Designed miniproteins, single chains, continued (2). Designs and how they scored, part 17

Each design is a single chain, and the fold is of that chain. pLDDT is the mean over its residues in the fold that is shown.

## One batch from the design tools (miniprotein)

Design m4561
Fold by ESMFold2-Fast:
Structure m4561 (fold): chain A 63 residues (1-63)
Amino acid sequence: MAMEEENEKLVEEIGELAGKASDEKVRDTVSESTRIQMENLLKSGRFDEANRLYETLKKMAEA
């Protein structure tokens, strides 16, 4: 539950940030791809890489 909840929260935040950084087409593609990638990284215990991906999207949304 806790791990699943953290994963879902991260995916939601990434999806929102990606949407703000890009157009509808890119947002949909990035959100789907990023969701799978993030989920995979978190399940593998590679949250450093997952966090880096999240930070990248966050900065893109801010730009």
Scores: mean pLDDT 63

Design m4562
Fold by ESMFold2-Fast:
Structure m4562 (fold): chain A 87 residues (1-87)
Amino acid sequence: NEEELSELVEEALEEAKKLLPVIDSLPPEKLEVVKEALIIIAKERPELRNVYNLSALLVYLVVVKNVETVEEALSAADEFLTILDKL
């Protein structure tokens, strides 16, 4: 359900803003890219369909990787999943 995934991503964004207020000051275009990528990732990876994992991934994409496109975000998400599996 795309509506439920969109709502979950918005909740994850709000939780990420609580951890790192700088996220609220990012360009709207960057936030839209990251939100679009997170919806795709959550759709393909059911194990990530929770606020905690999506918030952590959001922080990784914007702070650690500084992604500018959906393609960059999807590539960086594959790295994040590899790291998460080894923890």
Scores: mean pLDDT 80

Design m4563
Fold by ESMFold2-Fast:
Order: sequence, then structure tokens, then C-alpha cells
Structure m4563 (fold): chain A 72 residues (1-72)
Amino acid sequence: MEERAKEVQKRLRELLEKNPERRDILLDKIAEATGLSVEEVKEILEGKRIPSEEELEKLEKAIDNAEESLKS
């Protein structure tokens, strides 16, 4: 779980760092897709909140969808 959470955190960080102009939009989309608040997503990114297994699955899918959307 912790190893998977760290990988998701790393991917989320890289996504936001590569797209600083779209940071707020990406955070909103990820929050909406996961059912989390933007604040909760930021806490996960900072390592202050450990996502559940269900939340990790939703985060992985949300990141994949966000990366795909940015290619268009």
C-alpha cells in the first residue's frame, strides 16, 4: 500500500510540475474523478494523508485520464 501510494504521489507531482499553467484545473478534475476534495488531493500530494486502496485505484485512473486529455 505505502509503495503504491508513493508511486501515485510521484505521478501526480510530475503531472502538475509538467503542467503548471493547468495545475488548478488538473487538481479539480482529479478531485471530481476520485470523490475527494481538492484539499484532500493536496494533502495526499504532500504525504499528510494516506489514500485508501479504493482511493488509490481512483487516483491512478484519474491521473491516466488527465495525461490523455493533455495530449489533445
Scores: mean pLDDT 79

Design m4564
Fold by ESMFold2-Fast:
Structure m4564 (fold): chain A 63 residues (1-63)
Amino acid sequence: MSPEQRRAAAEAAEEAVRRQGMEARVVATDDSLIISVDTSGLSPDQLAAALQAAAEAARRARE
């Protein structure tokens, strides 16, 4: 995966979580994406939805 694809995936994931009203920071390194989400006050369903949205956005941005 190229550095540009990793950056696009990180940006898309962060935007997807932000659109759900949650605070997240996504950092792209040479080998990985690190996603940090503030889970304070979130239900398990809200957390699952946020992670799913982030994963889907990252996958779409990579292509």
Scores: mean pLDDT 70

Design m4565
Fold by ESMFold2-Fast:
Structure m4565 (fold): chain A 107 residues (1-107)
Amino acid sequence: SFEEELEKLVEEYSKKYNLSEEKKKALLELLKKNLELLAKLSKENLEKLIEYLAKKLSDPDFSPTQEDIEFLKSLGVPEELINAIRKFLFEQSVEEGVRRLEEAVLK
C-alpha cells in the first residue's frame, strides 16, 4: 500500500539521519495526515521530500528558509502541504526547545 511505502521511506531516511524514535513517529504522523496530497507527487519527488524532512528534523535549526520553500515547490508539493510542513517544523522546534530545557534541569 502507499502507507507501507511511506513507512519504508521514513524508516530508511530516519536511519540515515539518526532520527530519534519520537521524531520518526512525528514524521510518520505528518505524512499519514496528508496521504491524499502526497499521492499527487511522483515517486522520485516523494522520496526527495521525505529525505528533506528527515534531514531537517536532524538539524538543530528546524526553521525552513526561503530556499527550502522554493525547493518544496520545485518538487510539486502543493501549497496546502507546504503550510502543513511549516506548521509541523515549527511545532517540532518548540518540542525540541522544551526537551533541551528538561534535559538541562532534570538531568
Scores: mean pLDDT 80

Design m4566
Fold by ESMFold2-Fast:
Structure m4566 (fold): chain A 74 residues (1-74)
Amino acid sequence: SEVEKKIKEAGERAKEAAIEAYRHLPFSVVAERVREIDKLTEEAIKSGEDGAKQVEKYADEAERLARRHRELLA
């Protein structure tokens, strides 16, 4: 399950990025974003390698957004 491991790792990166980007919002909003990422990650596991590519791209975009928000809030 190398594909599954890759998907889970990308999902974790996306959650970390979302927490960083939205840390200034109420916890309920951040928690909902994390739940959405968990659902996307679970669906990606069912999609195999195509899902892995999608979650990796999503994680990269989320990290880019987190960096931008950090710059704007600093």
Scores: mean pLDDT 77

Design m4567
Fold by ESMFold2-Fast:
Structure m4567 (fold): chain A 60 residues (1-60)
Amino acid sequence: MLSKEQKKLIEANLKKSGYFTLYKTFFPSDNLSLEEVLEYLAHILNISVEELLERLLNFK
C-alpha cells in the first residue's frame, strides 16, 4: 500500500515527467483514479505498473 506522501510524490512526478500530459493526450475527458491512470500509462509505454512506479519514485 502506498503512503499518502508517496502518492503525492508520484502525482507531482507524473506532471514533471510529462507522463500526465502524455496520458491526457490519449484520454482527455476521463475522470480516472491515480491507480487507473498508472495502469493506462504503463500500457501506453509498454512497461509494467511496477516499473512505472520505480521510474516515478526515482524521477530526477
Scores: mean pLDDT 73

Design m4568
Fold by ESMFold2-Fast:
Structure m4568 (fold): chain A 85 residues (1-85)
Amino acid sequence: SVEELKRRFDELLARVDQLVAQIRALAPDDPAVRRRVLDVEIKVGMALILYGVSKLTGDDPELLERAIALLEEALAEAEALLASL
């Protein structure tokens, strides 16, 4: 359902945000880490844009699923980055 997709989006967004905060706390001055965090944040930004467009188009599930896929990519990248620290 659309409500389940929205809930999954919110849960993934919260998880990525927590990991990014942890990475920043562990490696605040590493320029390579900062660049990798920026890559994660760009994916989050794209996901938020798709989520917003979905709302404007009557909660289009295809756009919600694409937004979720971007957050899943962002989560995997953030987890890999944290594991490398």
Scores: mean pLDDT 89

Design m4569
Fold by ESMFold2-Fast:
Structure m4569 (fold): chain A 66 residues (1-66)
Amino acid sequence: LVEAAEEAARWIEEGGDRRLAANRVASAAVEAGVSHEDAGEIGAAMYRGDTEEAIRLAREAEEKAK
């Protein structure tokens, strides 16, 4: 999940579509067993272009999923 968030962040920095990046990260989060609420927060941060926050939330979500 963190790797997916970092890849999406890099894609946005290169001029990629934030909506697609947000959807891909949120889908990866759900697939990794993260709650829909936490997945939504990660996606929302990515959509805003707050890539550092999205990566931080992804890392926290992975810890909670244990």
Scores: mean pLDDT 78

Design m4570
Fold by ESMFold2-Fast:
Structure m4570 (fold): chain A 68 residues (1-68)
Amino acid sequence: MEEEVEKVKKEIDEALKKDYISREEFNQLVSKAEQVIKKAREAGDEETARELEVKVMKLLFKYQLQQS
């Protein structure tokens, strides 16, 4: 669990540093993050789930701005 969480956090942080994120990359990252969030909640780790949700929201905001 912890290794999956750290990997997803790093991947999102790297995507946020890019000038542009492709639709394919965005969809893959969101899907991966949602799976990890679900696992964290099932394990009772609401704090980790919430932290990942905040990162996903930042990723969504960045992607939406690129589409405008």
Scores: mean pLDDT 81

Design m4571
Fold by ESMFold2-Fast:
Structure m4571 (fold): chain A 100 residues (1-100)
Amino acid sequence: MEKLQKLIEVGEEILEDVRRLLEEAKTASPEQMKELLRRRIAEVDRKIEEHKDDPLAAAAYGFYRDFLERLLQMSKEEALTALERIVEGLEKGIENLKKA
């Protein structure tokens, strides 16, 4: 129960952040999107450092950081599609965890 609840909480925090990034990215130019992604990576790096004593939270933010790094290598349209897919995946994942 305790580990499952923590995973749900961290997942919901990441989902909220991804949703916000997706909305910001929709109105951004390709140049502005690259800047948004770099700034978001720096913010996630700070969260990883803040959660360094919490292996589960650190791992979750680590996966999110890797995802953001991959988005930097994509076109704006590819990055928007990837963001939409990860939102859907996170929503389903969290729903499944809540059913367990």
Scores: mean pLDDT 83

Design m4572
Fold by ESMFold2-Fast:
Structure m4572 (fold): chain A 83 residues (1-83)
Amino acid sequence: MEEVREEIREMLRAEGYPDEEIDAILAATTDEQLYRFRANRLIDELLKKGVPKSELAKLYEEMKKAGLSAREVAEYLEKLLKE
């Protein structure tokens, strides 16, 4: 979680947001939103690894239908990148 928060902080800082505003944005960001951000980054890495967009879309829909939380989705995607 903290690593994801620091990544978002650096992105916002690069866009010219002051630290006070960044802190307010991060304080309003839920763990669910942080894991969704992480999952999106992992999807980008899988696409770069050569996984087809259609396969990733199907996998994402199957995970949503299974009722996985954003955390579980992110953990599953990390496992796929390691395999």
Scores: mean pLDDT 75

Design m4573
Fold by ESMFold2-Fast:
Structure m4573 (fold): chain A 71 residues (1-71)
Amino acid sequence: MKVYSPAFERMMELVLAGEYDSEELREEARKLLEQAGVPEEHWERWYRYLVAEAREALEAQGLTPPPLPAP
């Protein structure tokens, strides 16, 4: 089993709950991006990446995350 950071684990919980538009999901993603030294102008790209990674991690655990909201 892969050990996840607390911020990424919280993102997985919010993704599983369908809270895709929550400020908390964005704040947990920001914590990971700040730790990685990613500039703010790239955060939207990395948010999409982190949400996709959270969905993949949930599916790897046998869980089914809710569908993404319409664009």
Scores: mean pLDDT 76

Design m4574
Fold by ESMFold2-Fast:
Structure m4574 (fold): chain A 85 residues (1-85)
Amino acid sequence: MEISDLPEEIQEKLREEEKRLLERYKARAEEIAASGDAEKAAEFKAEMAAELLKIYKKLLEELKKEGAKEEVIKQVEERIAKLEK
């Protein structure tokens, strides 16, 4: 999944949200990497995917509220579908 598929202003907003997510989870990511525990790594990956899904769902609701173009809404919905696989 590439954010470059979205309009530039939406890409910038997503990069900022992803950066904030990484900053919040940085210490845990480093701890898990140091542990070498595959189970903890898988659980962390699932948690990060769930948090990204929340970010995309929130973005989708904001775009719908603001009356964004149908094509933009569809692209975000398709990204959510890919994350739910």
Scores: mean pLDDT 74

Design m4575
Fold by ESMFold2-Fast:
Structure m4575 (fold): chain A 90 residues (1-90)
Amino acid sequence: MKEVQRAPSGNTREIETEGNEIKVREELYLPEEQLKELEAILREEAANAPPNTKLTVEREGNVLKVRLEATVTVDGKEVHVHVEAVVTAV
């Protein structure tokens, strides 16, 4: 199943579910100050991530690329979550 969400800011999110896997792709547009704050927060979260979570944060010019791979329990069932986000400074 695939869901697409759009925000007035031009931000988009696509959610795809297959079995026990959830894949999320996001495109976000933020002011430079907010993107810098987000990058700092995400890098701190990556440093303190649990063993079953992998968070990767890469900055390339005005673009921040974020990838999250985690296993979470929902209703007693193990679910694998993959999130990819591309954040562009405006």
Scores: mean pLDDT 77

Design m4576
Fold by ESMFold2-Fast:
Structure m4576 (fold): chain A 122 residues (1-122)
Amino acid sequence: SVRDILASYPRVLAVIEEGIDLIERLGGRELAAQLRNVLDGGELPEDPRLRELWAFVVNVEESGLESNPRVQGEVIVLLVEIIARRLEELGHPELAEELRRRVIAAAEADGMSPETIERIRA
């Protein structure tokens, strides 16, 4: 699950969960439910973007790469892009930009390597 891959970054996970809650409150209920399902290692999601993330997470777990910093960075990038894009679609680009800033601050606070943080910024 995403929770297993990001277990070392609890502040990043909390910001991602807050972003999902925000999507739900703004009317993106179906996507929010599918995002929570992906976080918890549930069933194959219907959304094509989430299907790609789900397949990536499954491959990571099957390969034992959950603790690989490049993999952890990629999972964060994919999640943040999905959430941010939905916030933009719901008419809140300012909240999408705030999410991106908060994820970087959370990653720094969780002690993520500067190299992985640079990948998330890019």
Scores: mean pLDDT 86

Design m4577
Fold by ESMFold2-Fast:
Structure m4577 (fold): chain A 61 residues (1-61)
Amino acid sequence: MLSEEEYREKLRKAVAQLLAVLSRESVIALLEREIEELEKNNEPQYYIDVTREVLEEVRAA
């Protein structure tokens, strides 16, 4: 299991790679879906919080 900081860094890198080939709108939709899956699977709250944080970074850009 990744630490909060390791997960945040890895997710930001993955999102940057996705933004090179997909629209911002598509990446937002993927992140929203990921949050739904994390919530459905009762994953640790910090995974959900970090994914939401990165989603808001993409929306603000």
Scores: mean pLDDT 84

Design m4578
Fold by ESMFold2-Fast:
Structure m4578 (fold): chain A 61 residues (1-61)
Amino acid sequence: SEVEKLTKEGLELLEKTNADTKVASEFMKKVSSLLSDEDAEKVEREVLGKILEIEAQKAAA
């Protein structure tokens, strides 16, 4: 599904950029333009969870 593809793309992008705020913001703008609000929220939940996980790892370093 498109939701699954965008979720995987977003998570991979966040890992490669170490949760860069601008990259995450631009990706979510793309998601919001391509998906319904309900499906965009599903992707946003996964993206926010990954950002928090990466930020927690940075804080521990």
Scores: mean pLDDT 81

Design m4579
Fold by ESMFold2-Fast:
Structure m4579 (fold): chain A 83 residues (1-83)
Amino acid sequence: SAEALRAAEEAAAAIEADPAKKAEAERIAEEARPAILAALEAGDLERALAVLEEAVRRALLVAGLSEERAEAAAALARERLLA
């Protein structure tokens, strides 16, 4: 959706503008990485996508998005990965 895309663009700009937010987003990605890889190795795509969606949601919250906007944008990211 246009709203979710706008939220993702705002989040990306906020993270790039703030070194502390960028470092926290990178930490979230590194924490999620082993779980995503383990799920993919087990053939559990649904689990891998769920872990990725949660990591994206947490990063969007770090960027300053509301819970509602972060959830919508993270769900869109998951949908686009499957398309």
Scores: mean pLDDT 82

Design m4580
Fold by ESMFold2-Fast:
Structure m4580 (fold): chain A 56 residues (1-56)
Amino acid sequence: APHHMPAEDATNTLLAAGYTQQQAVSFLRKEVEASDASEAEKQAALAYLDSLELSE
């Protein structure tokens, strides 16, 4: 949905597909860094992923 953050939506999709939280975060961090997403989207995505990573 357009109201969902790209990283949050992608993370949820990967978790539903059977990836671990750490795997999803690792994949999406690389994708965010490699993408040409807006600065705000990258910042929000990385902050979200960082919070998940710190949760182990």
Scores: mean pLDDT 71

Design m4581
Fold by ESMFold2-Fast:
Structure m4581 (fold): chain A 82 residues (1-82)
Amino acid sequence: MKVKELKLRIGVEVGMALIAYGIGELTKDYDFALEQLKKQLKRIEELLREAEKLGDKDVVELARKAIKFIEEKIKEIEKKMK
């Protein structure tokens, strides 16, 4: 995967995660939101491994920030499911 394609894919997965989070917040379907967020997290973790293989520092940092962002959204949803 090329750097530009990898950046786009990370952006798409973050966008999909935000859509899932938004649906969960609006509908209170937190099971759906968690399932989708965990799916997007796994996909970005794969993209991080590809970024590390490319050695592009900016894309690696982008992927790491995306992972942290989705992990924070997962924790927010899990807190509501108490």
Scores: mean pLDDT 85

Design m4582
Fold by ESMFold2-Fast:
Structure m4582 (fold): chain A 90 residues (1-90)
Amino acid sequence: MTARKKEDLRNAIEAAEELRRELEEGKADPLVATATLAMLSSELWLAGAEEAAEKLAEAARALGVEKDVEKAVELVEEAIELARKKLEEL
């Protein structure tokens, strides 16, 4: 069970890191990026990384509703740190 959650967390972290880079470089479509953030938030929640999931949900709102790319990037960075911390405790 724990090994599956570790793999799910690692995959979600990698996807979030890639999306953060794309947002920083201005290469991400905001609508697609918002949907991806919402999906990753759900995946992190299911893997037990609730705090990281909440940060990605905030990032999705910042990008999709507030249209604040810089805030979204910051929240994604915070989510990655929280998810990595959760991965270490598993």
Scores: mean pLDDT 84

Design m4583
Fold by ESMFold2-Fast:
Structure m4583 (fold): chain A 65 residues (1-65)
Amino acid sequence: MAAKKAQAAELEAEAKKLGLDLTVEIKDGKIYLSLTYKTDDEAAQAVGLAAKAVTLGFEVDKITE
């Protein structure tokens, strides 16, 4: 849906605000997200953001340091 593009932009803005690096990739009609973190606090926030993204219908590819 067109709304997913706006939601992806919101997730990118939220990740940037939290100090996370978020990459959005579109493959075969599915949207994949990858998150990178540097601290334990950022790791917890990355997991929370990934859970929110899954609820919105995005696929989480990877969460890495």
Scores: mean pLDDT 76

Design m4584
Fold by ESMFold2-Fast:
Structure m4584 (fold): chain A 78 residues (1-78)
Amino acid sequence: ADESIYQGIERLRAEAEELLARHPDNAEIQALAQEALRKLAEIEDVIKNNASDEKRLQIPAVMREVLERVERLRELAA
């Protein structure tokens, strides 16, 4: 389970970083990619540092926000 979550985080991070690098002049892509990377780092921190149950219960909601931002990034980059 944890390994699958880390693979998902790494894949989304790689995609956001690639789009950030390929579109340096697009301010909206830059902002959305940075926001997605920040939220992914927050999820990873919660998982690694065994944060409170309250923080862990927020992971699905934050992951949904990341997925929504990455989907919008794909649309803008197309």
Scores: mean pLDDT 79

Design m4585
Fold by ESMFold2-Fast:
Structure m4585 (fold): chain A 63 residues (1-63)
Amino acid sequence: MSEEEIEEKAEEITLEAVLELGPDASKEQLVRKVEELSKERKEPEEVRKLAIEFARNAKVLPQ
């Protein structure tokens, strides 16, 4: 998987977590959900790490 694919997958997982938890979810809930989804989808560790970083930064609100 290329670096670009890793970034795209990480963003997809983070967005999926936001969609499943809703806009009232805390950063802690987002990080937990991202970790869960990454493990369930058996994504590479690089994708999981980046998705967690996206969730921690909480800049995932599309406005």
Scores: mean pLDDT 74

Design m4586
Fold by ESMFold2-Fast:
Order: sequence, then structure tokens, then C-alpha cells
Structure m4586 (fold): chain A 61 residues (1-61)
Amino acid sequence: SLTLEQLELLKGLFQLVKDSSEWLLEKSPSMPASLKATNKADIAALSQKIAQLSAEIQKQS
């Protein structure tokens, strides 16, 4: 199992990627529809992973 430090690091990395994808969607209105769809799907998947990691961190804290 991962340590609390490793869980926090992974959560931080997923949050960074999610924030970057959200920023790109906001700042690139001319982005191809296929890339927009991929970014939206990735944001949804990352949100789920962040929620799961947050729950695991709370259990260990």
C-alpha cells in the first residue's frame, strides 16, 4: 500500500493535470471537438481518482 506522503503526491499530480486540462478548455475555444471530448473525459476520470485518493487519505489520517 502507498504511504500518506505518496497518496498526497499522487493526488497533487492528478490535480495539476486536471487543472491544466480545464485551463486549456477555457483558453482554447477553437480546439478541435475530438480534443475537447478527450479533455472532458480525462477531467471526469481525474476527478474520480482524486475523490478516491482523498477518501484513502482521510482513512489514514
Scores: mean pLDDT 84

Design m4587
Fold by ESMFold2-Fast:
Structure m4587 (fold): chain A 56 residues (1-56)
Amino acid sequence: HMSREQRQRRIQEARRLGEELARNRTLPDSVVEEEFRRRYSDDPEVLQALLDAYRR
């Protein structure tokens, strides 16, 4: 398991990225979400945080 501090940082970075991409929607949501899956498939919690931030 990652340290609590490392885990929180990854989640924060994922949320920030999702929010940034939500503000600059230039690609179809399906394409962006597929890219998220490829990039963060090894960490479902981080992936979910990213998707939640993006979908807001």
Scores: mean pLDDT 76

Design m4588
Fold by ESMFold2-Fast:
Structure m4588 (fold): chain A 94 residues (1-94)
Amino acid sequence: ELEKKLKEALETYEKTAGLSEEDRKKLEKRFEEDPEVTLVEVELQLLGHEVIQQGRLTEEQLERLKELLERLAKLKNMPEEELQEAIEALEAAL
């Protein structure tokens, strides 16, 4: 199930954002180490790319980005301070 989701996400990333072969290999290696973390990271990158392509951020997209970032933080045991900084950086980048 996770492997199928990753494959679909990577194919979408290649078609929409121009994912390089080198970056794809790095993501595949990370997936072997931590499948859930890697999948969330790919989903975050795809959603971020959609926002940039649309030239605007919807409330639903902002909430989804924050949810994915919070999920990633939990999976990586990220300190609350680092999570807060990441959220602030995300909001500032938009």
Scores: mean pLDDT 74

Design m4589
Fold by ESMFold2-Fast:
Structure m4589 (fold): chain A 113 residues (1-113)
Amino acid sequence: MPGAIALIEETLAQIRGVADEGGAKVEAIDPEKGAVMKADLLGLIDDGGARIREAAAQSPELAAEQARRFRADLGALLDAYAAASTPEGAAHLNAMKDRIAGLLEDLEDRLLG
């Protein structure tokens, strides 16, 4: 599974980039709430990434399952922040959610074959 580790690390780096870019846009609209959301999101990325890496040591199928779980957890977090945000803030949160969900779906597909 050497290619799976590289793929996971590349995907997590791309997710972190999307979170940093999107988080900065939300912080520009609401600095206090944006900072809290960014901290929560980065914590979820660290935890989800650790679970995917641990599962990948066992099988690509288990890694794909953890990627799916991470996508669900991330969607729930960003939906909760969007519901409490301005329409402009919600648009940036939804765009970030869609981009990260796509990256995790691509990771799942590539891990499974």
Scores: mean pLDDT 87

Design m4590
Fold by ESMFold2-Fast:
Order: structure tokens, then C-alpha cells, then sequence
Structure m4590 (fold): chain A 102 residues (1-102)
């Protein structure tokens, strides 16, 4: 179960890298769609996580992605990328905690 959860979290990071690539190409609407899909996936995964510290990092990741969408709506692509990268770091921290506490 922990290994499957870890792989699903890594999959979200790959999707976020895809969102960054879309932003580099000027495809803002496509990037927003990817970010919304990742938020929904993280919310579903959060329901399956029992470790409080890992839950905290996933909640921080969701918040960072919500902030990234707001930045994109305001036309601030650089700020959005910073928030996407923060979300990636939080997901990695959650994944590490899950892998070490399983």
C-alpha cells in the first residue's frame, strides 16, 4: 500500500513538471487544467494517508497549487512556477515520510 501511494505521489510530481513545460510554451489554460487535476488527485490521496506529518505536507502542496492557479489568473507566470515548485517539494517530503513510516 505505501509503495502504491508513493508511486501515485511521484506521478503527481511528473504532472506538475508537465504543467511547468506548458507554461514555458505559453499554454496557461492547459497548465491550469493540469494543476486542477493534480489538486483533485492529492485530495483523494490525502483521504488514504494516516500519518499526520505526511497529511500536513499534502495539505501544503494543495495550498501551493491553489496559489499557483491564482497567480496564473493574475498573469504572474513566474510566481505560479515558484508555487508549483513548492508543491513538488511538499509532495516529495510527504512521499519520504510515507516510505520511511510504512
Amino acid sequence: NANKLMLMLIGQILSLIGAETELEWGNVDTAIKILKDVIESLRRLLKTVSIPEAKHYLEDAIRSLENAIKALQDGDVDLAIDHIRSAQRYILKASDIISTNS
Scores: mean pLDDT 90

Design m4591
Fold by ESMFold2-Fast:
Structure m4591 (fold): chain A 108 residues (1-108)
Amino acid sequence: MKEAYEETLKEIEENRETIIELLQTVHKLDRETAERVVELAVLRFELHVGTKLGLISDAEAQALQDRIAALEAQLDPTSLRAAVSLYTAFLLKFIGVEIDKELKKRKE
């Protein structure tokens, strides 16, 4: 589980520029808004999965919640929908990585 979490975050970071470019092209967001959308989706993923896996403290979870609230207050409804879609994609990627690692363990 921790390995799947770390791998998902690494892949997001490696593809960050491509994700920003897609948000600009497909959703017609400016670069600053696209960067905030990616940050919000990552923070939501870290809060949800990190707390579920016991990888972050209550204080760290509160700090993530405060940053999420601040970003959501700055974003329009279209950008918020893009962030929800991106967060959902990150969750699906995490589930896929976890399934692949579990299947590999059962074959070895």
Scores: mean pLDDT 82

Design m4592
Fold by ESMFold2-Fast:
Structure m4592 (fold): chain A 102 residues (1-102)
Amino acid sequence: MEELREKVKQALLEMARAFEAGDYQGGADAATRAIDYLVELAEKGPLTPAERKLLQALSRVAEAMRAGDVEGARQNLRDASEYAKELGFDEVAEALRRAAES
Protein backbone atom coordinates (compact mmCIF):
# COMPACT_ATOMS: atom_id res chain seq x y z
CA MET A 1 0.00 0.00 0.00
CA GLU A 2 2.67 2.58 1.00
CA GLU A 3 4.82 1.62 -2.04
CA LEU A 4 1.84 2.25 -4.38
CA ARG A 5 1.22 5.67 -2.75
CA GLU A 6 4.90 6.56 -3.26
CA LYS A 7 4.60 5.51 -6.93
CA VAL A 8 1.51 7.77 -7.28
CA LYS A 9 3.49 10.70 -5.81
CA GLN A 10 6.46 10.03 -8.11
CA ALA A 11 4.21 9.86 -11.20
CA LEU A 12 2.51 13.14 -10.20
CA LEU A 13 5.91 14.87 -9.84
CA GLU A 14 6.90 13.52 -13.29
CA MET A 15 3.60 14.84 -14.70
CA ALA A 16 4.28 18.33 -13.25
CA ARG A 17 7.84 18.43 -14.64
CA ALA A 18 6.73 17.25 -18.09
CA PHE A 19 3.99 19.93 -18.27
CA GLU A 20 6.42 22.70 -17.25
CA ALA A 21 8.81 21.47 -20.00
CA GLY A 22 6.02 21.54 -22.63
CA ASP A 23 6.17 17.72 -22.94
CA TYR A 24 2.41 17.17 -23.01
CA GLN A 25 2.65 13.55 -24.23
CA GLY A 26 5.10 12.78 -21.39
CA GLY A 27 2.75 14.54 -18.95
CA ALA A 28 -0.24 12.51 -20.18
CA ASP A 29 1.78 9.28 -19.86
CA ALA A 30 2.77 10.19 -16.27
CA ALA A 31 -0.89 10.97 -15.44
CA THR A 32 -1.86 7.54 -16.84
CA ARG A 33 0.77 5.82 -14.63
CA ALA A 34 -0.62 7.64 -11.56
CA ILE A 35 -4.15 6.51 -12.55
CA ASP A 36 -2.92 2.89 -12.91
CA TYR A 37 -1.36 2.99 -9.40
CA LEU A 38 -4.60 4.44 -7.93
CA VAL A 39 -6.57 1.63 -9.65
CA GLU A 40 -4.19 -0.92 -8.03
CA LEU A 41 -4.86 0.76 -4.64
CA ALA A 42 -8.63 0.45 -5.29
CA GLU A 43 -8.19 -3.33 -5.87
CA LYS A 44 -6.62 -3.64 -2.38
CA GLY A 45 -9.23 -1.51 -0.59
CA PRO A 46 -11.70 1.35 -1.17
CA LEU A 47 -10.18 4.66 -2.26
CA THR A 48 -10.76 7.72 -0.04
CA PRO A 49 -12.97 10.51 -1.47
CA ALA A 50 -9.82 12.60 -2.11
CA GLU A 51 -8.14 9.68 -3.97
CA ARG A 52 -11.29 9.24 -6.15
CA LYS A 53 -11.36 12.99 -6.95
CA LEU A 54 -7.64 12.88 -7.77
CA LEU A 55 -8.25 9.91 -10.14
CA GLN A 56 -10.99 11.89 -11.95
CA ALA A 57 -8.82 15.05 -12.18
CA LEU A 58 -5.89 13.01 -13.56
CA SER A 59 -8.12 11.48 -16.26
CA ARG A 60 -9.06 15.02 -17.35
CA VAL A 61 -5.41 16.18 -17.23
CA ALA A 62 -4.33 13.26 -19.45
CA GLU A 63 -7.17 13.95 -21.94
CA ALA A 64 -6.39 17.71 -22.05
CA MET A 65 -2.63 17.14 -22.50
CA ARG A 66 -3.17 14.61 -25.33
CA ALA A 67 -5.53 17.09 -27.04
CA GLY A 68 -3.04 19.97 -26.67
CA ASP A 69 -5.60 21.80 -24.49
CA VAL A 70 -3.07 23.66 -22.34
CA GLU A 71 -5.70 25.75 -20.49
CA GLY A 72 -7.83 22.66 -19.75
CA ALA A 73 -4.70 20.91 -18.44
CA ARG A 74 -3.92 23.93 -16.17
CA GLN A 75 -7.44 23.91 -14.65
CA ASN A 76 -7.32 20.17 -13.95
CA LEU A 77 -3.75 20.43 -12.55
CA ARG A 78 -5.10 22.99 -10.04
CA ASP A 79 -7.83 20.51 -9.04
CA ALA A 80 -5.23 17.69 -8.76
CA SER A 81 -3.07 19.99 -6.57
CA GLU A 82 -5.97 20.58 -4.13
CA TYR A 83 -6.74 16.84 -3.87
CA ALA A 84 -3.03 16.02 -3.40
CA LYS A 85 -3.03 18.59 -0.55
CA GLU A 86 -6.09 16.87 1.04
CA LEU A 87 -4.08 13.60 0.91
CA GLY A 88 -1.11 15.22 2.72
CA PHE A 89 1.07 15.10 -0.42
CA ASP A 90 2.32 18.65 0.24
CA GLU A 91 5.40 18.51 -2.05
CA VAL A 92 3.28 17.07 -4.90
CA ALA A 93 0.52 19.65 -4.34
CA GLU A 94 3.06 22.51 -4.57
CA ALA A 95 4.67 21.02 -7.71
CA LEU A 96 1.25 20.66 -9.41
CA ARG A 97 0.23 24.22 -8.40
CA ARG A 98 3.54 25.59 -9.79
CA ALA A 99 3.08 23.64 -13.06
CA ALA A 100 -0.46 25.04 -13.45
CA GLU A 101 0.98 28.59 -13.12
CA SER A 102 3.89 27.98 -15.56
Scores: mean pLDDT 88

Design m4593
Fold by ESMFold2-Fast:
Structure m4593 (fold): chain A 89 residues (1-89)
Amino acid sequence: MEIRTIVAGTKELTSDDVTITHLIKIEPNVVEIRGLAQTAAYEFPVTITKLPSGYAQFSVKVPAEVIQDAKEKEGITTLVMVVTVVYKK
């Protein structure tokens, strides 16, 4: 199964926690952050690295059990992880 990670949220972080909600591009002012991506059923460690181009890379460690569950229960060939960093307005 293929895993693709899509990331959103770029404003000042009010917490190290992240949630999965929607898709937007990363802004140049994103700082390096370490936290957890959460869903209703799963927790994922998240690492954010700021790039010189003004983008950030997100690295999400998806547990193997989650991958197997998604593959077997839904028969999907691709798991898409959407990560949003929650910021204060």
Scores: mean pLDDT 40

Design m4594
Fold by ESMFold2-Fast:
Order: sequence, then structure tokens, then C-alpha cells
Structure m4594 (fold): chain A 73 residues (1-73)
Amino acid sequence: LSEEQKKEYRRLIAQLMELLRQARYYSLDPSKQEEAKEIARQIVALSDQGLTLRPDSPLLHDYRAIGEYLISL
């Protein structure tokens, strides 16, 4: 990966970690289910973006699976 792609990847991972933290808190509140699903969709989208940079990343595949699971709730 180029230096720009490495910087983008690190930014994506940081954003994914923050979104996962938010999804956890929103999922505890029944009134926030719509917000939780929106965050879950963002997790899937960012995971897909990251996978274009690192297709074989187990971490990104795990994050994507978590996002899909949260959408299914």
C-alpha cells in the first residue's frame, strides 16, 4: 500500500472502532434502534471501503459481519 492508502486505512479503522462503540450503546436503548441500524449500515460501508485497500483483512471481515448482524436485529 502507498503511504496515502496506509493513512486512509488507519483512519477507516479508527472510524470503525468509534462506530462499533456507538452501536453498542445505542443497541441498549429501545428508542434508538433506528439510529443503531444507521450506524450498523455505516460500519458495513466503511468495512467494504477498507476491504478495497486490504481484501484479506480478517479484522475488516469481522467488522463487516458485526455490522450485518446488527442490521438484522
Scores: mean pLDDT 82

Design m4595
Fold by ESMFold2-Fast:
Structure m4595 (fold): chain A 106 residues (1-106)
Amino acid sequence: MPSLFERINQRMAEFDKAAKTDIDKAMQIGDQIMGELHTRFQTAVANKDVEELEIVFQLMDFVISKLNDLAKNAAAENKAKIEAYVKLFQQTYDWLKAQGRAAVAA
């Protein structure tokens, strides 16, 4: 949904800004993004909406791509924290993809 994409893109811009000055705030913004995508995922699974699941996964891929770009451009002292957060987001995403596939197959 375009409105969800725009909202996620805005939150990623806020994450980028925070990551330059306050890593803890950046991680909080990231947690909010993850929570919103997880809520959308749960709704899609409950409705067995395969098309919505695909959109959610595409948005998660977009967020991970943005987080990796932020890690590449981060100052050395912040890079390790951002990279650790990207790994956590990736692990959550991989788990949600597996759950979504199982739900569709059932």
Scores: mean pLDDT 78

